# Designs tried in a protein design run: designed miniproteins, single chains, continued (4). Part 76

Each design is a single chain, and the fold is of that chain. pLDDT is the mean over its residues in the fold that is shown.

## One batch from the design tools (miniprotein)

Design m14634
Fold by ESMFold2-Fast:
Structure m14634 (fold): chain A 85 residues (1-85)
Amino acid sequence: SEAEELAKKGDLESLLELLLKAIDEGKDELANYIGRLISEALKKNLSEEEREEKLYEILRELARHLGMPEEEIARAEAELEAAKA
């Protein structure tokens, strides 16, 4: 599939765009599948520090796409950081 080819290339930006499109179209199974591909690509191609940074970038983009206010995004990031402790 297109998503699998993007994951193989490590093209996380294009994978995120496909994920957002799937969410907008109500394709929950496809969205979950693309989410798993992003998770796998992050684990294989990035260090733990780089993976954390990219996860935060992806979460910010998802939250903004879903219309979450910036203050709620900041709170969610803080809660995610606290969960590591």
Scores: mean pLDDT 75

Design m14635
Fold by ESMFold2-Fast:
Structure m14635 (fold): chain A 77 residues (1-77)
Amino acid sequence: MEAEQKEAEEFQEIVRRLAELIAKGDKSEEKYKEALELVEKILEYLKPEAEETLKMTEEDFEKMKEILEEEIKKIFE
């Protein structure tokens, strides 16, 4: 129970933290690197569900990662 609920809460916290980094407009390189790490964690969490539910291929998932990283870069640069 605690492990699954904690994982979901941690996922929500990661998403919220990423949104706060973007919203605050702190475009430092430290925050940019943190945002990229948060995106990576989000994608790792979602990968099994995306493959199972949406039948996403490894290529589709990699494309999504590239798009998200590029958008984060645009926001912080």
Scores: mean pLDDT 72

Design m14636
Fold by ESMFold2-Fast:
Structure m14636 (fold): chain A 60 residues (1-60)
Amino acid sequence: GAGRAAEGLLMVQGGAGPDDEVSGEVAGAAARASGASEKNAQLVESRPTATPREVGELAA
């Protein structure tokens, strides 16, 4: 789903591991780019940081 795609995008684009912190803004943008709902993308974006794993769970 969209969460898994966002997780993969953050890992590839940012070079992050699944538990490495990325900014909430970058994580929210990845969720939107991966087709997550706006509500789920905003939930991710509202965090100061998120890991790709967390984005995968929240943006599913």
Scores: mean pLDDT 74

Design m14637
Fold by ESMFold2-Fast:
Structure m14637 (fold): chain A 94 residues (1-94)
Amino acid sequence: ALDIRLDEATREEAVRLLEEALELAENPAAKRALRNAIEAARAGDGFGAEASASLALMAIASEPEPSENDRRAAELAARAAQLVAEAIARALAA
């Protein structure tokens, strides 16, 4: 479980979504978390990628008035986190 490596297709799609989120993100804490999520995803670290993407979501959710760019970044980060979580669940169930 702890050593679950993301398959290449999941890794590529998660990185693509997270990089798009990072380009849009304006919140400094979300940007830091997204960079960490991209590094983890590129390394195939599913748990690290999901955790860091979720931190980016929490950073944006804690904003009183998030910008449209931050809201869009959160949507992309949520999609990446969901994709990674589903890949982890499949690996654990099969």
Scores: mean pLDDT 85

Design m14638
Fold by ESMFold2-Fast:
Structure m14638 (fold): chain A 113 residues (1-113)
Amino acid sequence: MDKIDPEVLAGLSPAEIEAAKILVDEAFSTKLENGPLRVFLQDLARAGNISLYEAALRVVKAVADALGLDPETTSPERLAQLVRDAIYGRPGPETDKAREALVALAKELGLKL
């Protein structure tokens, strides 16, 4: 993994950090090669000139904030699942809010959709 700015990590809960690690590992698994999660994280990292891990951290934080989740009580697996649901287009009001947050994050990082 590329070096992450400690100030970025200081703003995140342990659960958000663990969820980002889960997403990066999943995105680069043999089962999800060129899947939507991998492509999205790569595109964000390139647009923002940041590491894949920092892109995943920002994605997890954006989803958690958009849904008003308590990072101290929300599991890493639930955070990872909410990100998957948003990226893969699963229908639902939580997914719609999460997807809007990811579109806003992509625009802030300079990704043209």
Scores: mean pLDDT 76

Design m14639
Fold by ESMFold2-Fast:
Structure m14639 (fold): chain A 62 residues (1-62)
Amino acid sequence: KQEEIDVEVEIALLEIELAIQKLMPNPDREWLERVRKRAEELYEKYGSEDARQIAEDAKALL
């Protein structure tokens, strides 16, 4: 279903961007806060464990 596919794509993009931020010597804290919040929203709404992991990883870098 379209909504499910869109969520999977968004999660994949958040995961890639988070991986890039982890390699940066000075991660963008404003971006990490936005990723954390969005990933938490996706976990609460859709129950995605991938989104939960992204939120935890982003929070750890803050």
Scores: mean pLDDT 77

Design m14640
Fold by ESMFold2-Fast:
Parts: C-alpha cells; structure tokens; sequence
Structure m14640 (fold): chain A 66 residues (1-66)
C-alpha cells in the first residue's frame, strides 16, 4: 500500500465516523451539530477522492445526506 493510498483510507474512515456522529446527533434532535459533522464528512471524502477516485461513491452519498 502506498502512503497516498493509506492517507485516502484514513480520510474515508474519518468521513464515515463523521457521518455516523451526524446520524446520532440527528436522532438526539441536534440538527445544527449533525449538519456541522456532515460538512466535515464531505470535506474528508473530497480529500480522499482527490487522492483516490475509487471513493467517489462515498463522497456522493455524504453530499446527499448534507
């Protein structure tokens, strides 16, 4: 695995964590907090796609939630 591939994988993992946190916050009625975490998720997935375009589907799903 190249350093670039590893970096992309870490960014994707962070993106998924932010999406999970956003869903949890929405379930608690914190819509503002959820939106903030979704914006962070989109940013992580955008950086991941710049490194590895295989992650474009994850970016599209995150944008759909935001």
Amino acid sequence: MSEKELEAEILVALGHMYVALAKLLKSKGDEEGAQEELEKAVEMFEEAVALDPRYRKELEEAKKLA
Scores: mean pLDDT 84

Design m14641
Fold by ESMFold2-Fast:
Structure m14641 (fold): chain A 83 residues (1-83)
Amino acid sequence: SEEEKRLQSLAEKALKEARSALEEAEKLAVTPAEKTLVERAREALEKAEKAFDAGDYETALKEAQEADIQAGLAVLNHAVNKT
């Protein structure tokens, strides 16, 4: 359906954004708290990619968004602790 194609497109975009966010977070993470957030982001991204490969675009979108959030928290934590 057109709605399924739209969900697939949204999931693809979310996966791209999550991968980019995780890459940035991995480069910055130095504290145990930051590394834990990166690990959570990586796990969520892995779940998102597996869901996407299975055609479960709703789960892929949800998990990709979770990965982006966790990675973003690692970047923000690093910025605060850098000072």
Scores: mean pLDDT 88

Design m14642
Fold by ESMFold2-Fast:
Structure m14642 (fold): chain A 66 residues (1-66)
Amino acid sequence: KKEEQINNLKKEICKAVDAKDKEKFVKYAKELAQLDPELAEDSEKLLTVVADHCNLTVLDLLEKVE
């Protein structure tokens, strides 16, 4: 159940990144961090996990959301 919520948030973050929607990206990234404490502790790990899920590099992800 929690794993399904985490996967859904990752998909929503990828959609926000593709749309270059910084507001939605921040919102869903914050929700993901709340569900996964390891990602809340390490912002670089959060960015890496999200980028991998979206099939992007961390640099590509950051360029899209600015």
Scores: mean pLDDT 79

Design m14643
Fold by ESMFold2-Fast:
Structure m14643 (fold): chain A 56 residues (1-56)
Amino acid sequence: MLTKEQIDKILELLEKLSPEIAKKFREYRAKHPDLTPEEFYGLLADLSVEEVKKKK
């Protein structure tokens, strides 16, 4: 299971790979600075579905 610090590190890496997804994560974290691993994985899964839709 990831720690909060590791989740933050992953978000920073994600910003380099997928700026649009990273932007959504940053905005979510601004509202929820104490983001839990469950919430993080849930959001990541939802955004992954969005990416699949774009790929069609």
Scores: mean pLDDT 68

Design m14644
Fold by ESMFold2-Fast:
Structure m14644 (fold): chain A 78 residues (1-78)
Amino acid sequence: MVDELIKARAQVDWVKTTYLGTKGTLLDLGFSEEEAEEAAERVRERIDELYLDKKLPLGVAITIASSEVLSEQLRKLK
């Protein structure tokens, strides 16, 4: 019971931290606030797909989603 509540809270905090980190990284790379927010939201949507639909562990879902979206954004710099 206690472990489930701790996991649920950690999940919310982890996803929020990933969202803010992705947005901050893209702003540092020179993307607009709008582009950074859209990319960060795509990371959140992809995490949801991988975690809920594909049933991957949360850490794996976060890693894959962040890598895919950041890779796509870096390609736009060319």
Scores: mean pLDDT 77

Design m14645
Fold by ESMFold2-Fast:
Structure m14645 (fold): chain A 95 residues (1-95)
Amino acid sequence: MTEVAREMGIATAGLAAAYEKLFGPEVAEKYRGSLERLARGHPEVRDEIEAAYREYLAKAQAATPEEVQKMLKDFEELYKKAREREGEIVRALAE
């Protein structure tokens, strides 16, 4: 579970940073909300998630629009994989 929380947090941090750069802070708000919710549920990964968000925001601000679009695709794929893994773990724990 901690590994999945870390992966989801990193992916969400990257998405929040990329969306903020491309579309502004109001579009990024829902991802920031998800990031804070995840950090509250998994305080053991909070520092790593916060560090990732700062790093990706700095990269996105320095990047070209094309590079930010690549970041979006990469983090969307990472988030999807982490979400699928979370579902598998939850199902395994229920059985």
Scores: mean pLDDT 76

Design m14646
Fold by ESMFold2-Fast:
Structure m14646 (fold): chain A 79 residues (1-79)
Amino acid sequence: AMEAAKEGLEHLKELKALLAKAPRAPPTDEQIARLAEALGVDPAVVRAELDAAEETVAFTDEMIAQFAKVAEALRRAEE
């Protein structure tokens, strides 16, 4: 559990580094759909959260893959 949480934090740090390098443009519907699939949530939930955060970052394939790694680590930390 602690090791899985530590791994999740490491993946989150990598994600934050990718966010810092990402283009500052609104995400496309396709990027939102792929991010939602990676997180296992409805695309409408992702869109609402991004709107609430006033987020203007275009999600790259690498960022979406990193979100999937964070989600997997969090799932493994739960028992």
Scores: mean pLDDT 68

Design m14647
Fold by ESMFold2-Fast:
Structure m14647 (fold): chain A 93 residues (1-93)
Amino acid sequence: SLEENIEKLKSLTPEQRRALEAEVYRELIDAFRKALAEGKTTKEEWIEFLRKMIEEHKDDPLRVRILERLIQALDEGKDVETILKAMEDALTG
């Protein structure tokens, strides 16, 4: 359940949590690059894409939190390329 996964996330060491976040970001970067190649261009298309991922991964609290932040960034006017760079930078720092 979501609640059990939140408790598991809280039990992770900082190193384990960073490793899990890095895995999520790598998967999201790959998904974003594929969606760009398939022609997603509007803010509305990207927000729907991210909302579908939240529904598919609703029991993954870390992924949901990251996806919600990405939706907020798009809603605030950040472009997809800026978001991709921020995710890539998160993997290197």
Scores: mean pLDDT 81

Design m14648
Fold by ESMFold2-Fast:
Structure m14648 (fold): chain A 77 residues (1-77)
Amino acid sequence: SAEGERMAEKLVADLAALTAYIRANPDTPASVLRQALEAARGALAQVKSVAPADSPAVAAAEAALAALEAEVEAALA
């Protein structure tokens, strides 16, 4: 759906901004990092429920979430 595509595009931008924020703020508490990651995972699940699975925007959102997960793992190490 057009709404699902718009949600996916917004999620890509939001996840990129969050990844940049975490990288810039190395002292972010572990609880905040875990909450942000869970919220991001929930947002992607919601987008995937309404957007076509073969959407390039969904694939971009999945890649953006993977980048966020890697940044959170690095910050928690």
Scores: mean pLDDT 87

Design m14649
Fold by ESMFold2-Fast:
Structure m14649 (fold): chain A 84 residues (1-84)
Amino acid sequence: STLLNIVVTAQTKATVGEVASTLGLPSSLIKKVLVNGKEVSLDTELQPGDVVTFVVDLDKAKAYLPESWIAKIDSNNVLDLDSL
């Protein structure tokens, strides 16, 4: 399957799972999470400024994302939420 990388910078102290919930991403959709390029779990605590990448299935993720965000997915299948 084609993978989508959803990228967001943490603004506050939160867990990876709390950030996913805020974005409307179900945990079942998330194949892998990277924080500053390192693979982590959903219960990992974030510091402000940490770059979080959610690796999801592209076709499944489209059902959960706003149409405006889908339009911003680049040619490398990256959705940079900091650029919205």
Scores: mean pLDDT 87

Design m14650
Fold by ESMFold2-Fast:
Structure m14650 (fold): chain A 84 residues (1-84)
Amino acid sequence: MAKATGSGNGAGAYAPELGGQKTADAVARGVERVSPVLGKAYSGNGGGATAKDPSVGHEQMARAAAEGLREAGVEAEYTGGSDY
């Protein structure tokens, strides 16, 4: 199972079944739909991926990351609370 979260500094994703690089690539694909520039930031070197963009909400980024993971064939969901 993969997880994507919104945080104060951006959104992250975790999918151990894919490995670090494949997780970052899948997240980058999803994020590119809402922010092409941030999609590249998600292609970092590790088991997780994060990005910052003041013009894009953290929950929106996390949902886009989860969508990317689902397209890669991994079960993923947004794991953040809704605020007002």
Scores: mean pLDDT 53

Design m14651
Fold by ESMFold2-Fast:
Structure m14651 (fold): chain A 70 residues (1-70)
Amino acid sequence: SERKEIILELASISLEVLHLLFTHADDPEVQAAVDEINALLDKAYHSDNIEEQKKLIEEARKKVEELRAA
């Protein structure tokens, strides 16, 4: 089910965000990036459109990868 996959992806990204915060707690650039990721995840969570949710989740994942690569 697509809804279950979306929930699991939201949970997965949330855990990655927590890991980044624990690893880089004192970095204001990480905090700002996490705020952007959380805004995307919040928008995805409140969306009533599965395709919009998938797009927002993909954007959030790209932000996480950019942050990890920095």
Scores: mean pLDDT 80

Design m14652
Fold by ESMFold2-Fast:
Structure m14652 (fold): chain A 59 residues (1-59)
Amino acid sequence: MTTEERVARAAELLGISPETIRQLAALVGKSPAEVADEMIRLAEAGKTPEEVVEELLSR
């Protein structure tokens, strides 16, 4: 799966834009692919979008 595909899937699962995911990645010092993969994992584990963002910012 490409970086673009991973970011798009995370955006779809969480109901946010791909640009928001890229901004979050820059803020936490990770690649967009790494953040997208982490967001997909958390969303599939039943976390809400708010919980996913909180967990990313807390690391």
Scores: mean pLDDT 79

Design m14653
Fold by ESMFold2-Fast:
Parts: C-alpha cells; structure tokens; sequence
Structure m14653 (fold): chain A 100 residues (1-100)
C-alpha cells in the first residue's frame, strides 16, 4: 500500500546516504513486525532495496558526469550497465547524453 511504498523509499534513501546494512536490516524487521512490509525474508527485501539504491546511484552519477562534461565517465557507466545486462539504464543514460 501507500505506507509500504513510502517506508521502502525511505529505506532506499537511507542506504544511499550510507546507513549500515545491519541498521537497514533491523529497520526492515521492525516494519515487518508492524505489518508495514510484507516480505517472506528480510534478505529478499534487503536485496530489492540495495538493487534500487544502486540503480538510483548509477543515475545520479551519470547525471553529475553529464553536467560536468565528463564524457569518459558517462561512457564507462553506460558500458558497465550494458555489461551487467541493464540495457534500459544504458539506453536512458545514452539518451540524456545525446540531449546535452
């Protein structure tokens, strides 16, 4: 529901801001106990949160590199995304670069 989405987004932001994995795991457990996160495993939820945090960080790094005209860094990010099978992210970054 809406509350669960807000909680998950807050946890993702906390990971991006450098909170320790153990701290995030304990928060997930507390939210699961309150019925605010519905997951079969804290590990599964942690993996989803980390993947989303990594995705947001990649996009932020790409935007920063584009703003600084650091074309080499942008191309490195695109190539890493493609190598990891994330063609959608690679295409999005390439499109942003083409508009700059």
Amino acid sequence: GIQSSQIVNDLIDQVINGDDDDVIRNRIINYMNQGLINTDSVDTEMDVIRQTADQRKIMDDAITAIQNNDIQTVNDIIQQARSNGDQQTANTIQSMLSRS
Scores: mean pLDDT 81

Design m14654
Fold by ESMFold2-Fast:
Structure m14654 (fold): chain A 66 residues (1-66)
Amino acid sequence: MTQQTLDLVRELAATVDEERAARLSDDELMMLGANAGLSPTATEEDIKDREALIERVRKAMEALGL
């Protein structure tokens, strides 16, 4: 996963839980992004529906116990 994609996953997670998102490791961000259906090279421009993606990130965080 690119650093840009990791930063994007952290930003999306921060909309769900800012404090928790700030503490996620790169490995946890990779796992979260993959479970939310993000490409390992995804950028902000690849997001067609941000609200739907945030909901997927929320569900992935719950499923992973993050």
Scores: mean pLDDT 83

Design m14655
Fold by ESMFold2-Fast:
Parts: sequence; C-alpha cells; structure tokens
Structure m14655 (fold): chain A 95 residues (1-95)
Amino acid sequence: MEIELMIGVLEVEKAVLKTVLDKLSPEEQKLAEKRIEKIEEYIKKLEELLEKKKNTTDPEELKEIEEEFKKIEKEYKEDRKKFVEEVKKIEEKKK
C-alpha cells in the first residue's frame, strides 16, 4: 500500500466512525472515540513519513522510510484487530 492511499483509508474510517458515533451505546462510543484518537495518531505519523519521502532522493533513506511505513501498517492492523475484539466483548455482554 502507498502512504497516501493509507492516509485516505484512515480518513474514511475516521469519518465513518464520527458519523455513527451518536447511534452507538455509551460503551461503544467510548471505544469508538479511543479508536478515532489512534487513527489521528497514525495519520500524523504517515504525514510526517510522507514529508520525509518528498525531501529525500537517497536510496538508503527511502528504504528506511519504506521499512518504517511497513512497521506503521503492521501496528495499525494489530490495533484494528484489538478494536474488533473489544467490540465483540461488548456485544457478548448484551446477551
């Protein structure tokens, strides 16, 4: 995935969460708000990384940027998995 594409995906996820926030239970709202904050942190990190990429032509620096991007992508995927598990836990309590 390209850095710009991931920023776009995160902005859409954030917008969707904000749109449905008022339709969620209080517990789900707190979880969604925490998720929005984490998404904003990832967007900031990706924007900083994109700025570094624009300011360098050094192949070694570009490789380091790509490795850092892959790390951010993996951290995002794990964080999203934890969010889904917490949502499932809340739904199990509703039984």
Scores: mean pLDDT 81

Design m14656
Fold by ESMFold2-Fast:
Structure m14656 (fold): chain A 92 residues (1-92)
Amino acid sequence: SVDDMLKKLDKQEKEFNKEAEEIYKSNKDPEIKEQIKKIKSETEKEVQQLKDELKSKSSNNSSPIDLSKIVFQYTSILTEGYIKIQSLMKKS
C-alpha cells in the first residue's frame, strides 16, 4: 500500500538524518560542517518534494510502476546525499 511505502521512505529519511547529524557532530572543521548542513538541507528538500508527489499520484489512481519510480528516485537522492557527505570526510 502507499501508506507502507511512505513508512519505508520515512524510515530511510530518519536514518539519513541520523547519520548526517552524527558525522556533523564528529567533525571539527567548520567549513566541512557548513557543507554537510547544506547537503542535508538540499537532500531533505528534494525528498520532501518526491514524498508529496507520491501522495498526490497515489490519490489520482497512478499505476504501481509510476509509484515505484518515485520510491526509487527517493532512495537514490538519499544515497547520493550520503555519498556526498562521506566524500567530504575523505577530503579533510
Scores: mean pLDDT 80

Design m14657
Fold by ESMFold2-Fast:
Structure m14657 (fold): chain A 88 residues (1-88)
Amino acid sequence: SYEELKKEVEKLMDEIDRLYKELKESTDDQEKIRLAKELIRKSEELLKKSMELLKIGPKEDIPKAIGAILRAIGYKLDAELVLKELEA
């Protein structure tokens, strides 16, 4: 249902927010690599679920879906930059 999908999107948004905070607060390169990889994976999952919400959800949920898409893209790009710097 769209209500279950909306809850999944909200849970994933909270999860990537926590991962991003942990990534920015970490001082250990191996921990940053681990967190960045997890953040990329969860951001991709959020992007997929948010696009589904945009497609099947009511018009009232369009702003939430778009906000989640933009957040997922931004965090994924930040995490990919961290990996490029630390694995290069």
Scores: mean pLDDT 87

Design m14658
Fold by ESMFold2-Fast:
Formats: sequence, C-alpha cells, structure tokens
Structure m14658 (fold): chain A 68 residues (1-68)
Amino acid sequence: MEEEYEKGLKEITELVREALKAYSDNKEEAQKIADRLETLAREYQKKHPVVGKAAEAAANAIKKTIDK
C-alpha cells in the first residue's frame, strides 16, 4: 500500500521535472506530460486518492503555465 503511494509520488515528481524542462523549448511536449499526469490521476483516484489529487494538481499547474 505505502509502496504504491511512494511510487506514484515519484512518478508525479519526475513528470513535473520533465515538463518544466520541456516547457521552455516545447510546449507541445509539456502538454503531453500534463495529459499523462491526468491519466495517472484517474488511475490512482480510486485506490490512492491523495496520489490522484497530487497528479491532478500537477497536470493543472502545467496546463495553466502553458495557457498563459
């Protein structure tokens, strides 16, 4: 249970870091990472709502930055 929680948070953290690197050069790639985070949010929402919520917040933050 806790192992899946930690794994989810690590994946979210790595995707956010990758999106921040991509954002300056390629907004399309950052958008794909945001879409991937939304998919993770949906997958984790039922079993680990905290991880799902974190992924959703990360996806929204990236999209908000791109849409500016």
Scores: mean pLDDT 74

Design m14659
Fold by ESMFold2-Fast:
Structure m14659 (fold): chain A 100 residues (1-100)
Amino acid sequence: SLLEKVEEAIEEALELAKKHISNEELLKLFEETAKRILEAVKNAKSKEEAIKEIREIQREFVDRVRELEKKGVISSEEGLIAMSIMNELVKRIEEIIEES
């Protein structure tokens, strides 16, 4: 049940990302980050560990988005959109974990 809810949250976020993120490299980064989040939930020994790992993955995502902006691969607006979708995904997954 927990994993099914997390997988559903990720699928919905990926559909939103595909709709709003036109840059292929940024979309790929988003998809790879979402997979890492799912693996962190699957492998975590506790709710606290899962939340900690997800937050670390989210921070790495922000850093990589900022690097793409600095290199001129994406605009600041595109970066903000991607980070907004990721922030909502992380928030939803944290709520799912706390309620389980």
Scores: mean pLDDT 90

Design m14660
Fold by ESMFold2-Fast:
Structure m14660 (fold): chain A 89 residues (1-89)
Amino acid sequence: GETEEWIKRIDKLLEEAKELYEKAKKAIEAGDLEGAEKALLELEEVEGLLAIILGIAKIVGDEEVVEKAEEALEEIRKLIEELKELLAK
């Protein structure tokens, strides 16, 4: 159903976010600040896409998709904060 398709999209975006987080961490460890900043920007784009999905889910009234998107956004925002703290040092 439509709910199941949105949940699959959210799961794929979460997987992409985790891969971008690992890329950024490896770039930081290697001293590749430009690579780390690029991965962070791509991770912030994934956050933006999830925020759009959350907005659509709220308009449609799909509570299951809303909850899943909110959980995914909280996780991704934590990853972004961790990377920003690492880059600020």
Scores: mean pLDDT 88

Design m14661
Fold by ESMFold2-Fast:
Structure m14661 (fold): chain A 73 residues (1-73)
Amino acid sequence: MAERYAAIIEEAMTPQALAELREGLADEEGITDEAEREALRAMSALELARRYPETSKRIADVIENARAAKAAA
């Protein structure tokens, strides 16, 4: 669910890292229009996860796997 991915991303990432994530998401989705990129920068993590669920799931999975590995060590 998008809400779950957004929560994982917000919990694990700093505001700076989240801003970098927004730029990376725009690049991944091929968004080159400046107005659309500005709209993306204004979106919450939840809005991003709802609009781009596949990319958000991939990022959340990476974060959860990293946390599981750290917890196991």
Scores: mean pLDDT 74

Design m14662
Fold by ESMFold2-Fast:
Order: C-alpha cells, then structure tokens, then sequence
Structure m14662 (fold): chain A 62 residues (1-62)
C-alpha cells in the first residue's frame, strides 16, 4: 500500500540522517585527535556517509 511504502521511505531516511550525524561527529572528533586517529575517523565518516547515501537511494527507489 502507499501508506506502507511511505513508512518504509521514512524509516530509510531516518536511518540515513542518523548515519550522516555519526559521520559529522567522527569528523569533528578527528579535528581534536592525533593524525593517526584523525585518519581512522575520516575513514569511519566516509563509510557512514556512503551508507547514508545508499539508504537515501533505497528510499528514492520506493
């Protein structure tokens, strides 16, 4: 149903927003860390941002 599809879209977008927030936090934490930790936090942020985009793409496809 359209209502069920809408709820799935909302859930996917909520998950994407959560992952983007996690990515932004990792980048902020990296600014106050050692260079080695900053590199790891950047990689973690990239993974979270990519996952967020995948959730957004799934929502757009519904």
Amino acid sequence: SAEEAARRVEALRTQAAFLREAAEKSLADGQKSTPEEAEKLRAQADVAEQAAREYEARAAAL
Scores: mean pLDDT 77

Design m14663
Fold by ESMFold2-Fast:
Structure m14663 (fold): chain A 80 residues (1-80)
Amino acid sequence: EKEKLQKIIEELAKMLEKMKKQGVPLEEMLKKAAEFFKKQGLDVVAEYLEKILKLHKEGREPDEEEKEIGKKAVALAEEI
């Protein structure tokens, strides 16, 4: 429901702002974001973030299949 979605977005925004103020690296922020989405039951979003982090460490860009998974994760996150 709309109220639940707003609460999830606010909690994530506060967490990311706090980490930025503390000088936390992007890699660690992505790990924390994935853990947060997993706690909210958004496993597809969490899995996508973990995959992006792995690809970034390997210096590889996502392929077309990986981009499709990302589109699904974003759509699911927007719906909750």
Scores: mean pLDDT 67

Design m14664
Fold by ESMFold2-Fast:
Structure m14664 (fold): chain A 69 residues (1-69)
Amino acid sequence: MKTVTLQIYGISSEEAAEVARDAVLKAFPEAEVEVDLEKQTAKITMPSNVKEEDVIAVLTAAGFPAKLA
């Protein structure tokens, strides 16, 4: 497992955070997602063979532009 912290744009509510979490979990069911609404960041724990760029792509496709924090 590896953990990455991403800055995610467009998460200003718990509802938006749920949509972002759902998008990641649909693509990577083994992942764990912890969203910080105040900082607009997410801590994502994923299998070591998953690249952070793949997670960023999933979030961006769901309407949440993201980058490494």
Scores: mean pLDDT 81

Design m14665
Fold by ESMFold2-Fast:
Structure m14665 (fold): chain A 91 residues (1-91)
Amino acid sequence: SEAIEQAKKVIEEMERALEIITDEEKAKELGLTEEERKEILEKLKKILTDVVENYEEYIKANPDLSKDELEAVKLVKEAAEELLKRIEELE
């Protein structure tokens, strides 16, 4: 499914962003400052929180979503919950 494949790519991008900003050496290799890392982390937290909090309302607002699109949205929501837990463990 194209929708599921796209969801997996989005999840991989979110996981990669968290890995980079939590690894000082990787962030330094990309030229990211400590301030830029904090900004990226705050933006990622907001995106992940918005995904989790708006999931039910999004499904209700889009009753014509296909089974694959519903599964894709669910995968992104579940990944967002897992990433938020990982961020909490770092604080």
Scores: mean pLDDT 83

Design m14666
Fold by ESMFold2-Fast:
Structure m14666 (fold): chain A 84 residues (1-84)
Amino acid sequence: SMAEKEVEEEVKRAEKLAKEDPKKGAEEATRVAERAGELGDMKGALRAVRLAYEAMEEYDPKKAASVGAAAAVRAVGAYVDSQL
């Protein structure tokens, strides 16, 4: 679908950003995870959650688990809200 392609493009942009600035990449990946959840693209959401974790692990390993968990919670919450 167009939504899945849009999420895939946003994940790729976040991946590129994470290579240049891991902290900003983790923040952007977290936003993409929430958007993917809203759109019902759970595979895209999981890719974005993983990216947020990995980018934060490179920047600040102690925060990686909490950032990944927060991204996952935001994605799931957005998905549930979209399903009624």
Scores: mean pLDDT 88

Design m14667
Fold by ESMFold2-Fast:
Structure m14667 (fold): chain A 96 residues (1-96)
Amino acid sequence: VLEIIKKIQEKLKSLPSEVLYEEVDKLVLYLFELKKKISKEEYERIVETLNALVEGKPIDPETALEDLERLLKLAEEAEAKEIAKIIKEGIEELKK
């Protein structure tokens, strides 16, 4: 699990900075609107997962799959295509 999370983080870091920041901005704006419709706990968990992936901080292995699936759905809805692709590939590896 930790190796797959690290691989996701390395792939995100390998994106051009302009692409990464544009897609993170899309996610943050979408998440801000979503905050009105979801619980504070869900909002905070999504923000923590996004920050952990982008900043290379540890993610809890026990909740990693659930947190990544939640972030993937948000990334797809926000049209953050490159982030969504990287997370989706990581989730597929975690399910093996």
Scores: mean pLDDT 78

Design m14668
Fold by ESMFold2-Fast:
Structure m14668 (fold): chain A 101 residues (1-101)
Amino acid sequence: MTPEQQALRDEALQLLTKAAREVTDIVGPDGAARAIRIALELFRKDPHPTPEEIEKALVDAGFPEDIARKVAEVLAPALTRARELFQAAGKSLEDIVPPPP
């Protein structure tokens, strides 16, 4: 990996770490892990999931509507930017977080 590719990857990981902390503050650690997994599954299926699509998926998974909206507002921009940074570094978001076995 070039120094430029490493810098992009590090920026993406810092962005995801910050988003994970913000989501954990909203829903707790178990809720955060579940919400992030749901959002990542949407990003695997759709290259441009909207905050509204992420909110709907979280509500369908049992999150309260107000909480789902707050989480979607954090995760949608963070995952979109992280995907752009990973793609620029020659990686996909899916390469970092594989689906469960």
Scores: mean pLDDT 78

